# Designed miniproteins, single chains, continued (5), part 75

Each design is a single chain, and the fold is of that chain. pLDDT is the mean over its residues in the fold that is shown.

## One batch from the design tools (miniprotein)

Design m18595
Fold by ESMFold2-Fast:
Structure m18595 (fold): chain A 75 residues (1-75)
Amino acid sequence: SPEEKFLEEAKKELDEIYKEGVEKGLSLEEIEDRLNQKIAEIVAEARKRFSPEQVAKILRELQKYRNKLLDEYAA
């Protein structure tokens, strides 16, 4: 679906930010801040294209993915 394609591309953008942060030796807090900024940008774009219900689902999935990445860094 268009939602699933949007979400897959969004997760790739989060992966890139995470990898860059790890490579640069950024703190967990700095990486979290950058991921949160990118999620806010992605959600703003989603609001222009999708219903409120779809946007809520996208936000939830991106927050879960962010948490997974942060847990990986902490391990």
Scores: mean pLDDT 88

Design m18596
Fold by ESMFold2-Fast:
Parts: C-alpha cells; sequence; structure tokens
Structure m18596 (fold): chain A 85 residues (1-85)
C-alpha cells in the first residue's frame, strides 16, 4: 500500500510543521519536497495527477493527525517532556 504510506508520511509532515508553528505555505513546500524525495528513493512512478491527489489526501488527513499528536503530547505533558539539567 505504497500510496497510503506516502499519504500518511506527508500528513505527519504537515501536522508536525503546524505543531512546530511553521506557516502553512512553508509546510506545503516541505511536503512537496518530501514527496519528490520519497518517489525518487522508492523508484515509484506517479503522474502529476497522482502526486496532486496524494498531497490533497495528506492535507485532508493532516488535521486529524495533528489533533492526535496534540492529544498524545498533552497527555505526555507537552513541552515539559524536555529534560532540563
Amino acid sequence: MVKEKLVEQLAVTLAWGRLAGLPEEEILRIAERQLDKALENSGLELSEEERRELLERARERAPAVLEELRKLWAEEGGPELQPFP
């Protein structure tokens, strides 16, 4: 399920970028670069249409992933998880 794996990876990247406070435009550029890199590394051939569909699916999935990450991080104590000397 290569396409589903790519969508999930991109969604995590989008969610992480939002959690990190990056602007949406920059997050999308990062996601597009990550998609290009993943396709090169996997040797997977995708049309421009398929690439667009994957990115769109990642965008619609990203809010749910971000909410899951926020819930997990909130239950773990958020920023206070970082050890201090």
Scores: mean pLDDT 73

Design m18597
Fold by ESMFold2-Fast:
Structure m18597 (fold): chain A 82 residues (1-82)
Amino acid sequence: ELAEAGAKAAERVAEIAEEHGTEKAAFAARLAADNVKEAAKTALAAGEALKATAERLAELGAHPEVVEEARKLADEALKLGE
C-alpha cells in the first residue's frame, strides 16, 4: 500500500513532465518511477526516488510549478515512511 502510493506519485510526476513537453524531464521522472516500483518496500525509498526526480526536473529546466508539485509528492511519500 505504501509502496503503491509512492509508485503512483512518481507516475504522476512523469505525466506532468510529459504534459509540459520537456522530454528530458519526462525521461528522468519515468526512470525515478521505475526505481520506486522496484525498490518500493518502504515509503522512505520511494520518497528518496521522488526527491531525485524533483531535482532532475529542476536541473532540466522544467516549469517551476512542475518542480514544486514533484517536491510536494516526494514530501508526502517521505511522510508515509515516517
Scores: mean pLDDT 65

Design m18598
Fold by ESMFold2-Fast:
Structure m18598 (fold): chain A 71 residues (1-71)
Amino acid sequence: MSIEEQLREAAALFGLEASDERIREAAEWIENYLKEHGLYEPKHKGELIELLVRHRFDVERTERAARELFE
């Protein structure tokens, strides 16, 4: 399952409103963050998805939280 599909399922499950464009931006952010920080384990992808859900798909807030958690 793609990151984009996982984010769409999470949005539906938690009753979050997210446009296709926002889901795509969030998926792209996860892929770039994992690559930039050398986080190649599946658990790190899951943690970033959970963080996006917690911040209602606000990429800017999620990035700040991710830096505190992983850096």
Scores: mean pLDDT 77

Design m18599
Fold by ESMFold2-Fast:
Structure m18599 (fold): chain A 90 residues (1-90)
Amino acid sequence: MEELIARAKELGDRAGDLIIKVQMEIDTLKQRGELDEDYVKKMEELIKEVEEAGTRLQNAIRNDAPEAVIEEKLRELEEAIRKLEEAYKE
């Protein structure tokens, strides 16, 4: 359990940093007049998936959910982060 909470914190920090980077990139593109609406919509959808997965994980931890549930929510967050990272690199 303690190891799962440590992993949740690490993934949460990674998600937060990534979302900030994506938002800063969108702001930069907007200032340059290079904003692609399709790119923004894709990024906003992926950010929403990360935020929703993070909220579910935090709620599971706060409610002392079984380890199996916390592991499932960790996997959901990790997958959402991976999808956002892949889209951001492209």
Scores: mean pLDDT 83

Design m18600
Fold by ESMFold2-Fast:
Structure m18600 (fold): chain A 69 residues (1-69)
Amino acid sequence: SPIDNAIDLLLENIDNTSTVLGITQLTLSEMKSLEEIEEFIEKVKERMDLSNPSVQALLELIEKKKEEF
């Protein structure tokens, strides 16, 4: 899925917070529904280390986007 592809790319770049946030922002720009954003959050929680500061930063960005709906 496009979301799983985005997670794979985020994991490849996990040590670079600026790149992680850029990938997250690009992924969010293509999303048009609350359901897609919620699926992205669930996939992050399932596949990524939530103690990682880059992961925390990208989740904050996704949650902020979710608040706009």
Scores: mean pLDDT 86

Design m18601
Fold by ESMFold2-Fast:
Structure m18601 (fold): chain A 83 residues (1-83)
Amino acid sequence: SAREAALATLRGNVALAGLSEEELRALLTMSDEEAADFIIRRMGLADTPEVRAAVRAGVRALKAGDAIAAANAFARALALNHP
């Protein structure tokens, strides 16, 4: 499926290297806010409005099967965490 292809692409992505396939799959069953909380805690990101917005955008893109948009959004969250 497109979702499985997106997950396979994201498993190799540097911005998400700390997340397992099981964790990525679990994110798809969570609400956007639950998934954002999970990623922020799991990756040790600062819980700022800007980081949360970027992480939520990544979660939404991942659920839509848009691997490129998801990877870019998560990379932005990491960049905002390390200005």
Scores: mean pLDDT 75

Design m18602
Fold by ESMFold2-Fast:
Structure m18602 (fold): chain A 73 residues (1-73)
Amino acid sequence: SEEEILKEIKELYEEALEIYYKAREEGASKEVLEKIEKLLKEMEEIAQKIENGGDIEEGLEKIKKIYEEIKAL
């Protein structure tokens, strides 16, 4: 359902924020932190497009890809 997909998107975003917070706490480089910040902003932009009637399933797949990119940093 749309509600379940939106919940998954929110959970992925919250996990990505936790990764950012931990990276900052562990003294990650400015370059790494800036990359995560940019990716978090992209997740926010995709979530806004979904809220405005964009393709929910396509948006989820893009957010999953960004989440994996953040995890790989």
Scores: mean pLDDT 87

Design m18603
Fold by ESMFold2-Fast:
Structure m18603 (fold): chain A 68 residues (1-68)
Amino acid sequence: AKEVIKKAYEKVLPHLTEEQRKIVKKAFEEALKKNDVEKLYQFADALERMGHKETAELVKKALEEAEK
């Protein structure tokens, strides 16, 4: 699971602004500590509810591609 989280982080970073990277980094660090990929899907769903739909879609896509 840690390898999936790291790959997803590397895949999402190029698509984010510096400010978005700071927010996303926090969520990925917490997921890495807990070894819990599901936390990142929950984070993406929370971003969608807060109106950050584009960032949420980028995170979900990176996770799906990293799980392949």
Scores: mean pLDDT 77

Design m18604
Fold by ESMFold2-Fast:
Structure m18604 (fold): chain A 72 residues (1-72)
Amino acid sequence: LEEASRIAREGLEKAREAAERGDFEEARKIGEESAQKATETVLKEDPSAVATAKVVEADVLRAVEEMIEEAK
C-alpha cells in the first residue's frame, strides 16, 4: 500500500497545481488517472484487495473535487 499511497499523493499534488491554474478539467483527469494507477497498484500487490482499491479510488476522487471547489 505504500506505493499506492505515493502514487495517490503525487497525483493529488499535480491535480492541485492544475486546479490552482484554473484548469479544472486537467485536475479531474489527473485525479482519475492517479486513482486508476493507485487501484492497479493495490490489486497488483494483492488481487483480492478489491474493497481496499475502491476506498483508495474514492478517497483520491473526493480529494480532487475538494481541491477544485477550494480553488474556485
Scores: mean pLDDT 79

Design m18605
Fold by ESMFold2-Fast:
Structure m18605 (fold): chain A 69 residues (1-69)
Amino acid sequence: DLEVEANALLIHTAVVYVESKNSGDYESGIKELKRIEARARELAAQGSPVAEDVLRFTEEVLKELEKKA
């Protein structure tokens, strides 16, 4: 189920964001978020509306962390 996978990516994005902010290891967080972004794009292209929300959230978080790296 694409929606189940997209929801798992949403949770994973939130976890990576919190861990990056707590540890200060923005480079590792950025690398992981780029993997999530790539998979979210694939799911969104397959028509998952949740994956579109994941993509927006991941892109926003990625830009924020890239400014701190």
Scores: mean pLDDT 83

Design m18606
Fold by ESMFold2-Fast:
Structure m18606 (fold): chain A 139 residues (1-139)
Amino acid sequence: MAEVEAAADAALAVLAATAETLARRLMADPRNRPVGEELRREMEAFLAAAAQASPEVRRAALLAVASVLITQGELVHPELGTIGNAIRAAIDDASKAEESTKTSIAAVEAADPRTQERMGRALAAALAIGRAALSHALS
């Protein structure tokens, strides 16, 4: 239980920091502002649902988000795979949270504005999938 909780909280921190950094970057560009606003809304909704879920359910939802991002990394953009793998590393070892956060933020910062828009859309979609898993477990 305590180990699962620490891993879920670590992975959630990586995801939240990455989503906020990307949303802030998107919102700084007027062309990408709607994508950044959507990403922020999806992350806020995910955080609200995660706060009500057990550590085991939070971990499962975070694994779902990571898996979607890893798959999208192969199909859409490698930076999404980097973020997904960083979240997965924090789930597997909570002590990796700081390293994973730095890796995910670096992936966002290295991306050009067009790539950041694609990443924002993909991350918002992954968060919506994870939130659906959280909502079902709260029933």
Scores: mean pLDDT 85

Design m18607
Fold by ESMFold2-Fast:
Structure m18607 (fold): chain A 79 residues (1-79)
Amino acid sequence: TTITISNGKLSPSELTVAAGEEITFVSTDTVNPTVLAVDGQYLGSGTPFVKTLVLPEGTHRVLAAAPGEPGGTATITVV
């Protein structure tokens, strides 16, 4: 499952996944570094940026930010 980060926005902004499913975050921005956090924990930044992870069961808040842009938020529910 893939969440795309573009101009500080996450797509999709709401996602339900199965326990143990890999989630890949992708930003192709080559000018501004993308910063990614889940549940307030910093996971990484880069230009471009790719991060794959598995989340535990529950509801998780995702934040993506880039300099000069409003931050984007997504909610992931793991069932």
Scores: mean pLDDT 76

Design m18608
Fold by ESMFold2-Fast:
Structure m18608 (fold): chain A 100 residues (1-100)
Amino acid sequence: MTERRIATFEEENARLKEAVEKGVSDGELTVLRMRWIAAIGYLDPESVKKLWDQIKETLKTLGISAETVYNASKAILDRYPESRKAMELFLEKIKEEEKK
């Protein structure tokens, strides 16, 4: 289960990075960003911790803030309440990085 969830994240992370490099439209980036955030919510909390360096690199590349993730997480959690623990940890880690 964990390995499959990590593979899903790796696929969405690579897809989003490739789209940014290719300069796709803002509309396409919005969809891919939502998919990427959903893939992080699909991870278990321990996997979020283990993959934090990759997640942080993508956040930095895209300029994704805690507020952006929080707003996206509301829509995701309405559909997938099971993602709550992973999303809460993700938001905590972003806020700690913003505090520096």
Scores: mean pLDDT 79

Design m18609
Fold by ESMFold2-Fast:
Structure m18609 (fold): chain A 63 residues (1-63)
Amino acid sequence: AMPIVSDEEYERRVTTLLARIADYKEALELNPNDAEARSELRKAEIELGVLDLTRAVDIVTAD
C-alpha cells in the first residue's frame, strides 16, 4: 500500500494527539466524572494507536 502519511505529517499528527491526550488526562485529574473528557481521551488514544500500528507495519514490510 502507498504510505498515505509522510514522516512530517505523521509527527504532526502524533504531536497533536499527544497534546490532546495530555489535556484530557489533566481534565480527568481535575474532574474524574467528566464522561465527555473520558470519551475523547479514549478516542484520541485509539487514533494514536492506529497511527502507531500503521507506522510499525510499514517498517516491518520494508524488507
Scores: mean pLDDT 72

Design m18610
Fold by ESMFold2-Fast:
Structure m18610 (fold): chain A 73 residues (1-73)
Amino acid sequence: TDQAILDLLDETARRLKELGATPEQVFAAVAALNRAVETGDLEAGKARIDALPISPEAKEVALQALEELHRLA
């Protein structure tokens, strides 16, 4: 379970980098996803991702990862 979560976070970081996200933007997105996993609060997770200063395409990738993480947790 924990390994599947770590693998998904790593894949998400890789996809964000491919979309041109900066290292700091990637870190912020992954941190938001990690917090959603820790709290189990999907709605707060969506709000945090939507507030990130990243592209719409990057937000979509992060939101898809959030939905997958919610199914795994």
Scores: mean pLDDT 82

Design m18611
Fold by ESMFold2-Fast:
Structure m18611 (fold): chain A 73 residues (1-73)
Amino acid sequence: ELTPEQQEALKAFTKEMQELSKKLVAEAKKNNWSDAQLEQKLKDEAFKLIDKYQKEHPELTPLLEKLRASIEA
């Protein structure tokens, strides 16, 4: 279904999501964020990353929109 180029873009996205999650968890511990604050920040940053990849890789739009819906649920 996905081309090798699209698969590499998704791997990069997944790696950035993992790094982002790690960074935000560390920030939450440092700044004593509540679980709700951490969850909201994770969602906000995830949506920004989805927007970035959708702009750079418009062909991934259907897959990224499904991912966005999954995060919102």
Scores: mean pLDDT 81

Design m18612
Fold by ESMFold2-Fast:
Structure m18612 (fold): chain A 78 residues (1-78)
Amino acid sequence: MKVVNLLVAARGDAALGVRQFEREVAEILATEDPAELHFNVTVVGPDEAALAEAAARIRALAAERGLQVDVTTVRRSL
């Protein structure tokens, strides 16, 4: 099993961070078997609502695609 670490920034709008996650996953899945991958995603930002939204959307997308994902949120000034 290969662990992939991804960093997502959630400022006011979570959508850009979610799109970045989707793009990076698509690039990795072009050459890797999803069954052999575990994504460790860290969502960072100053806004609790944006962090929660980004984390929820990433988890939902992972569930839809059958991906193994751990999501950690970190509240931090950017």
Scores: mean pLDDT 79

Design m18613
Fold by ESMFold2-Fast:
Structure m18613 (fold): chain A 96 residues (1-96)
Amino acid sequence: ERERLLEEVERELEREKAPERVRELALERVELVVDEPEATKLARILEAKRQGRELPEEAVAFLEAASEEEIARAEELAERLRRLDAEVAALEAAAE
C-alpha cells in the first residue's frame, strides 16, 4: 500500500512538472500519513477538536481509547503535517 501510494503521488508530480522541492515535501507528507495511519487518524481528530468542530461518536471513542503517549505522538504529527502542507502551498504559489 505504501509503495503504491508513493508511486501514484510521484507519477502525478512528474506529470505536472512540479518543482523538485515541492515533490520532496509532498512525498514526505504522504510517507508520514502512510507509515503511521493510526497516529495520523488521531492527529486529525485532535486538530478537529482544537478547531471546535463537532466530533462524530466514533472519533470521540477513538480519542478516549488513546494513551497519553499516542496523543503526544499524534500532536507531533499534526504539527508536522501542518508545516509540510503550508510549505508546499507557499512553494506552489511562488511557482506561479
Scores: mean pLDDT 72

Design m18614
Fold by ESMFold2-Fast:
Structure m18614 (fold): chain A 74 residues (1-74)
Amino acid sequence: DEEREYLEEYLKSHGLSATEELIEEVLERARKARPPGAPMRPWLEYAVEPLVEYAKSKGRKTITMEDLREVQKL
C-alpha cells in the first residue's frame, strides 16, 4: 500500500491520475522487474515514467490501460 500511495502521489505531482487497473499493472511490473534487495521507489518511477511522458505529450490527465498498450507498441 505504501508503494501504491507513492505511485499515486508521483502521478499527482505531475498533474496526472490513473485508473485502478493501470495502478495495479504498474505495481506488478515494477515488483517483477526490481532486483532482490533493491528499493521499490526507483523501479516504480522507471515503470511509470514512459506513461507520464506519453500522457503529457498528448495533453491527457488520466492514464489508462489503453495508454499502456499504445506505449508498448513501440
Scores: mean pLDDT 81

Design m18615
Fold by ESMFold2-Fast:
Structure m18615 (fold): chain A 75 residues (1-75)
Amino acid sequence: DSKEEVEQTVKRIKDALDTAASTADEATRQGLAETKQQIELMAKEGYSKEELETIFKMAVSNLPADVAEKVRQAW
């Protein structure tokens, strides 16, 4: 992957998580912020866009159903 493609993928993930966080309770918002930090760290460590998307989707699947749907709609 190009560095630009990875950066664009990180931006999309962060925007989707931030959209869901804006209407979430404090505990869910904290979990979304932690996921966002983890994705940023992994991108800096050289993970591919496909690996970042896979981990993002796995993290989303562990959220409450209504929050997961908001993230998927924003993604």
Scores: mean pLDDT 82

Design m18616
Fold by ESMFold2-Fast:
Formats: structure tokens, sequence, C-alpha cells
Structure m18616 (fold): chain A 93 residues (1-93)
């Protein structure tokens, strides 16, 4: 799945602290959402839910305040995409 690979790339960028790459990949996912099937949107929502949980854990374990702020920003972007993906799934039901 292309969407699963993109979400995995986002996680890798976040783990490497590459905020710019993570944001660019999230933007690419958002642009692709208009062309995804219901099944692909459901997979995307599942993968984004897992990503959000991992980022939340990273925030709780992070001792550096600047890094925590970057992770919180990335979590907010992931949460917004997750809400949009879930909304689009409902529109296709």
Amino acid sequence: SEVKKLVEEVLKAIEELDEELALELLKKIREKMEKLSKEELEELAKELTKLAKKINKMIKEEKDEEKRKKLAKLLSEVARLLVEAKRKVKELE
C-alpha cells in the first residue's frame, strides 16, 4: 500500500527529527486523500492512529523541551489528517 509506506516514511522522518520532511510527507498524504478509495482511507486512518499513539509516547519520553514542542506540532498535524480521513470514509458510506 502506497499510503502505508508514506505513513512509515513520516514516522522515520519524525524519529530522525526531520520536521521539514515529516511535514512535506504529511502534505503529500493530504493531497492524495482526494484520490483514495474507501478501503485506502480506512487503512490510512488506521496507520495515522498508530502514528499518533507513537508520537504521544515519544512526547512523554522526551526530556528536551524544544524537541517536545516539535513533536507536539507534528502530532497536531497527524491528528488533523486523521479527522479528515475519518470524515472522508463516512462520506463514502
Scores: mean pLDDT 86

Design m18617
Fold by ESMFold2-Fast:
Structure m18617 (fold): chain A 68 residues (1-68)
Amino acid sequence: MTEEEVRREILKALIEAAKKGLDEYRKTGNPEKATEAFRKALIEGLRELLARHPDDPRVRRLLKQVEK
């Protein structure tokens, strides 16, 4: 897999996580809940990406940083 392909998949995961955060903010008006929804969606997306590309250390490193 090319570096550009991995970057595009990470960007897609970020965009989907941002949508989840915005939807939560729209429903609750609470930025803390919106941030938590974004974070959970991002972790989920990165885990899915890692399952598809288990040998890619960049995805694993990003997931480890976000889970702190």
Scores: mean pLDDT 78

Design m18618
Fold by ESMFold2-Fast:
Structure m18618 (fold): chain A 75 residues (1-75)
Amino acid sequence: MATPEEKQIAVELARLMEELAKKAGVKPPLRIFDPSKLKESIKKMADELIEMARKYNDPEFVEKAKELKKKIDEL
């Protein structure tokens, strides 16, 4: 079952991804969270956010994504 902490991180990741996409002038990527595999889904999304931030040369978003990934690893 998904924990409240996993759900909170998922919401924060989605928000950051939408903000980065808006800042870059691109469409936010469509994401579907599987509640039974939420920890795996948020880990993958954190990695994708890091790669997207690197692609758009935004070091601030890279650091934010890395901090969220650390929180996921502690779950």
Scores: mean pLDDT 75

Design m18619
Fold by ESMFold2-Fast:
Structure m18619 (fold): chain A 77 residues (1-77)
Amino acid sequence: MIVLEVDKSEDTKEVGEAVADATGLALLKNGVSKEEAEKVREELLKMVEEGASVKEVADKAVERLNEAGIEAEVKYV
């Protein structure tokens, strides 16, 4: 199981970018190809650039991890 810890009080571009990077790394460590992991990372980064909230980015990250067979959840602190 992978837990993405997100500060509930911080809805910044930097936090969204950190979620994208962490998701790509988690995919790579769990046997997803570099090409597919980078595609997911870039999808999440594009969401951040288009003004998506940290919550929306984190929810999409969990969706992509679960689709890859990785049990994941978001913990808001």
Scores: mean pLDDT 78

Design m18620
Fold by ESMFold2-Fast:
Structure m18620 (fold): chain A 68 residues (1-68)
Amino acid sequence: GSHPSAEAARRGAEGVIELARLLGLTGERRDKALEHARKGLEAADQGDVEAASRHVSEGGRALGFKTA
């Protein structure tokens, strides 16, 4: 369903994927960021906005945003 909160979480997860690509991340750090982005998209697809938001935040932390 096109829920605004789920759509925002999807965009956040897509942002994590884009940033990992732009930063040229490789190895475990990239895999961790992409894993959280994937889980965030999956949770958003299932309507679990809370889980999706948490995974997007963890993806951001994997990118280096430790206080964001």
Scores: mean pLDDT 76

Design m18621
Fold by ESMFold2-Fast:
Structure m18621 (fold): chain A 80 residues (1-80)
Amino acid sequence: MATVEEIEQKWLDWLEEHKSKLSPEALAELKALIEKTTEQAKKDIEGKSEEEKQKILIKQHEEFVAKANEIILKEIEEKE
């Protein structure tokens, strides 16, 4: 089962792979998003069943991807 720590590490690895393509501002915003999302996920999974934890982690991943895409699109637009 995926843990919040495993999902956080996946997001951090993605960010590390793409850091050379991102502005310092976008990189900082994405790091803040990862931190905020992981802290929220940790709170949301407290006292939950394993099935509920899995659903929460999936939703947090979906939300992170959506927000990360918005940050990336904004950066592309600002470079034009």
Scores: mean pLDDT 75

Design m18622
Fold by ESMFold2-Fast:
Structure m18622 (fold): chain A 82 residues (1-82)
Amino acid sequence: DRQRAVENLTLVHLRAMIEGDTRTRDMVSTALSHISQDDYRGALSSLRDTLRYAKDNNYHRWVLERLEAAISDVERILAAKS
């Protein structure tokens, strides 16, 4: 679900902005940009990099779960287009 992916990523982006986490903010912004261009392969690549970065830096479970949900939604969109 594209809308659910956008909502989850917007919440992660907002949290990153509030916390001054410029790296996560920019990575999520890149993923959102790819989705807005219907570039779901680019979005998936960017989101996987973002999730890896978040896991490596022991981010809050709330962030990880929303990134994983967005990845799942993007993967389903790509599978439906194949």
Scores: mean pLDDT 84

Design m18623
Fold by ESMFold2-Fast:
Structure m18623 (fold): chain A 93 residues (1-93)
Amino acid sequence: MEEKEFGNGKVTNEALGLAMSRLLDARTFEEIVAALEEAIAAGQPVAAVVVRTDDGVTFVGLGAGMGGEELDVETALAEARRGAEAGVAEYRA
């Protein structure tokens, strides 16, 4: 299983929306990682954890503040990780 973590600045619902927009055309782990690396390089406040299972299925957890509130990157990354792990667990169930 392969994992990549991305975090920059304070994360908001708007940042989550921008991250999702960049991921809509990404189909592989490598494309998703590249899209998130571009978002970080552009200075966008994002938090994401991307996991590829041994079966080749990719899961993305995203962290953002509810109701437009900003989250610190550490808190947002913890939420992103929980989301990615939950997706993997549900897939394996």
Scores: mean pLDDT 65

Design m18624
Fold by ESMFold2-Fast:
Structure m18624 (fold): chain A 100 residues (1-100)
Amino acid sequence: SMEEVDKRIEELRKRAEKATSLEQALDIVDEMVRLAEEVTDPVHLKRIESIFMDLLAKVLPDELRTEVLKALAEFFKKNPNATIVEGLRLAREVLRRHLA
């Protein structure tokens, strides 16, 4: 339901605000991907994207954040019809490679 999607987005926002580690950031991005695959409303997708961008800015070291943002920019440049879900999946793969 719309109400359940809104609750899940707000839970993701609260988790992102409290996140302090790469492991926590990856867990949140995993949940963002799962939620984004279930939602059809562009407004919900944009809210997830906003929370994702805030999470990167708060938790990731500058070098890793730059790597993720550069990978996303190059992906969307090559794939102009790519979805927010596909971008989140790419970011997840980049983060997984750097988890110690």
Scores: mean pLDDT 87

Design m18625
Fold by ESMFold2-Fast:
Structure m18625 (fold): chain A 59 residues (1-59)
Amino acid sequence: SVELEASKSSNPQVKKLLEQLEEVSVKILAAAVFKDRAAIDKLLEEESDIRKQIDELLS
């Protein structure tokens, strides 16, 4: 898992991106509680972008 590999990284850029990923995950949970489909779709796109950035730094 990208998150698991990122959590073991000493790279401060990866740690910053992991923190942003956690923030987006919290926002997705909040949007899901309110059944805000548009917000969920937007946040999933943001999550995908952050995951790609982490993968680039780890590979």
Scores: mean pLDDT 80

Design m18626
Fold by ESMFold2-Fast:
Structure m18626 (fold): chain A 70 residues (1-70)
Amino acid sequence: IEELKEEFKKLQKELIEYAKSKNRDGTAAFIEKLGKRVLKQMETLNESQAKNLLTAMKNVYKKIKEMLDK
């Protein structure tokens, strides 16, 4: 589960830095806040549930990145 948390932290950091590079500070703050909640949630889940949550968050973060490119 720690490996899944580290993978998520890496994705979160990349997207926050990307949003800031686009001068979308509000989006960066939202991603940071969301990421803290997701990491806390992962601590309460088993490995299978945490993997499912990580997959869902990867899809959400891909969509956010696409929106930042517009």
Scores: mean pLDDT 77

Design m18627
Fold by ESMFold2-Fast:
Structure m18627 (fold): chain A 67 residues (1-67)
Amino acid sequence: MKEKELEEKRERLRKALIDAASAGVELIGAAVEGRIGSKEEGEKLIKEGQEKVDEAEKKLQEVKEEL
């Protein structure tokens, strides 16, 4: 495989992982700091944040398998 293609793939995946993790953290932070009055609403936001983080972790594992 061309080194340039491998480096571009890694950079794209790095950016996607950072974006996904950042979005997940922001959702969790909003649930905690926003002090959503409903426990159910807060739990939903935390779940959505966790799902985004889990997706980023899965993509990272896929990269490790390809490298």
Scores: mean pLDDT 68

Design m18628
Fold by ESMFold2-Fast:
Structure m18628 (fold): chain A 90 residues (1-90)
Amino acid sequence: MKEAAYRFTLRVLERGIEKARELGHDEVAEAFRKTIEAVRKAYEAGATPEELLKVRDLLLKATQAMVSGNAEEALKYLDEAIELLKKAIE
């Protein structure tokens, strides 16, 4: 279950990077990439499935905001996801 949550979260991030590049949102693509590294570190540090699911929800909101043309809102959700992941490592 934990590995499934982790792999699903990575797939959402990978699709987010691809879509951000497609739409020309380079800053959002870079934020998604930084989030991949944060997710990997949190998973290795023992983040719970519940913590990963909260991050996944934020990533889905970020992708939706970006697809809707709101790159600033997408960056806000990605920042929230990274902060949540940092807390999970501690």
Scores: mean pLDDT 81

Design m18629
Fold by ESMFold2-Fast:
Structure m18629 (fold): chain A 65 residues (1-65)
Amino acid sequence: SEEVIEKLAEYFRDLGFSEEEARQLAEDLVNGNFERTINALKERFGISDEEALFRAYLLLKLAKE
């Protein structure tokens, strides 16, 4: 849904991603494609695959509320 994408894009911008990248990450995550989001979070924060996946899942869950 567009509302979930908008909320996710806001969260990604708050995490320091650009407007364009934040929207791309949000769209991928809503469509079930976690790969780009995991890689982006790993690069940005220097975290593990497991931590990045957990953060991606948490952001998606929060945006759906």
Scores: mean pLDDT 86

Design m18630
Fold by ESMFold2-Fast:
Structure m18630 (fold): chain A 75 residues (1-75)
Amino acid sequence: MEKVLVLISIPLTQSFDIGKITDLLKKHQGHITSIQTTPEQHHIQALVPKSESANFVKELKELYPQATIHVLGAP
C-alpha cells in the first residue's frame, strides 16, 4: 500500500501527549519515523497510508488545532 510522509509541527503552547499521536497513527495504520523537539515546536514525522492520510490529518487537527501539517508525496 502506498504511504505518504506527514510532517507535523505542534507549538509548545499546546499540551502535547505523544501517546495520543501514537494512538491516532495506529488507528490510521501509520507510525512515527522521527520526533524532534525545538525551543518553539515539536516536530513529528510519520508515515501513513495514502488512503488514510486525509482522515489522519482531520483528526490530528481536532486534537491539536494549532498544529501545522504538511503531507508529502509517497516515499
Scores: mean pLDDT 78

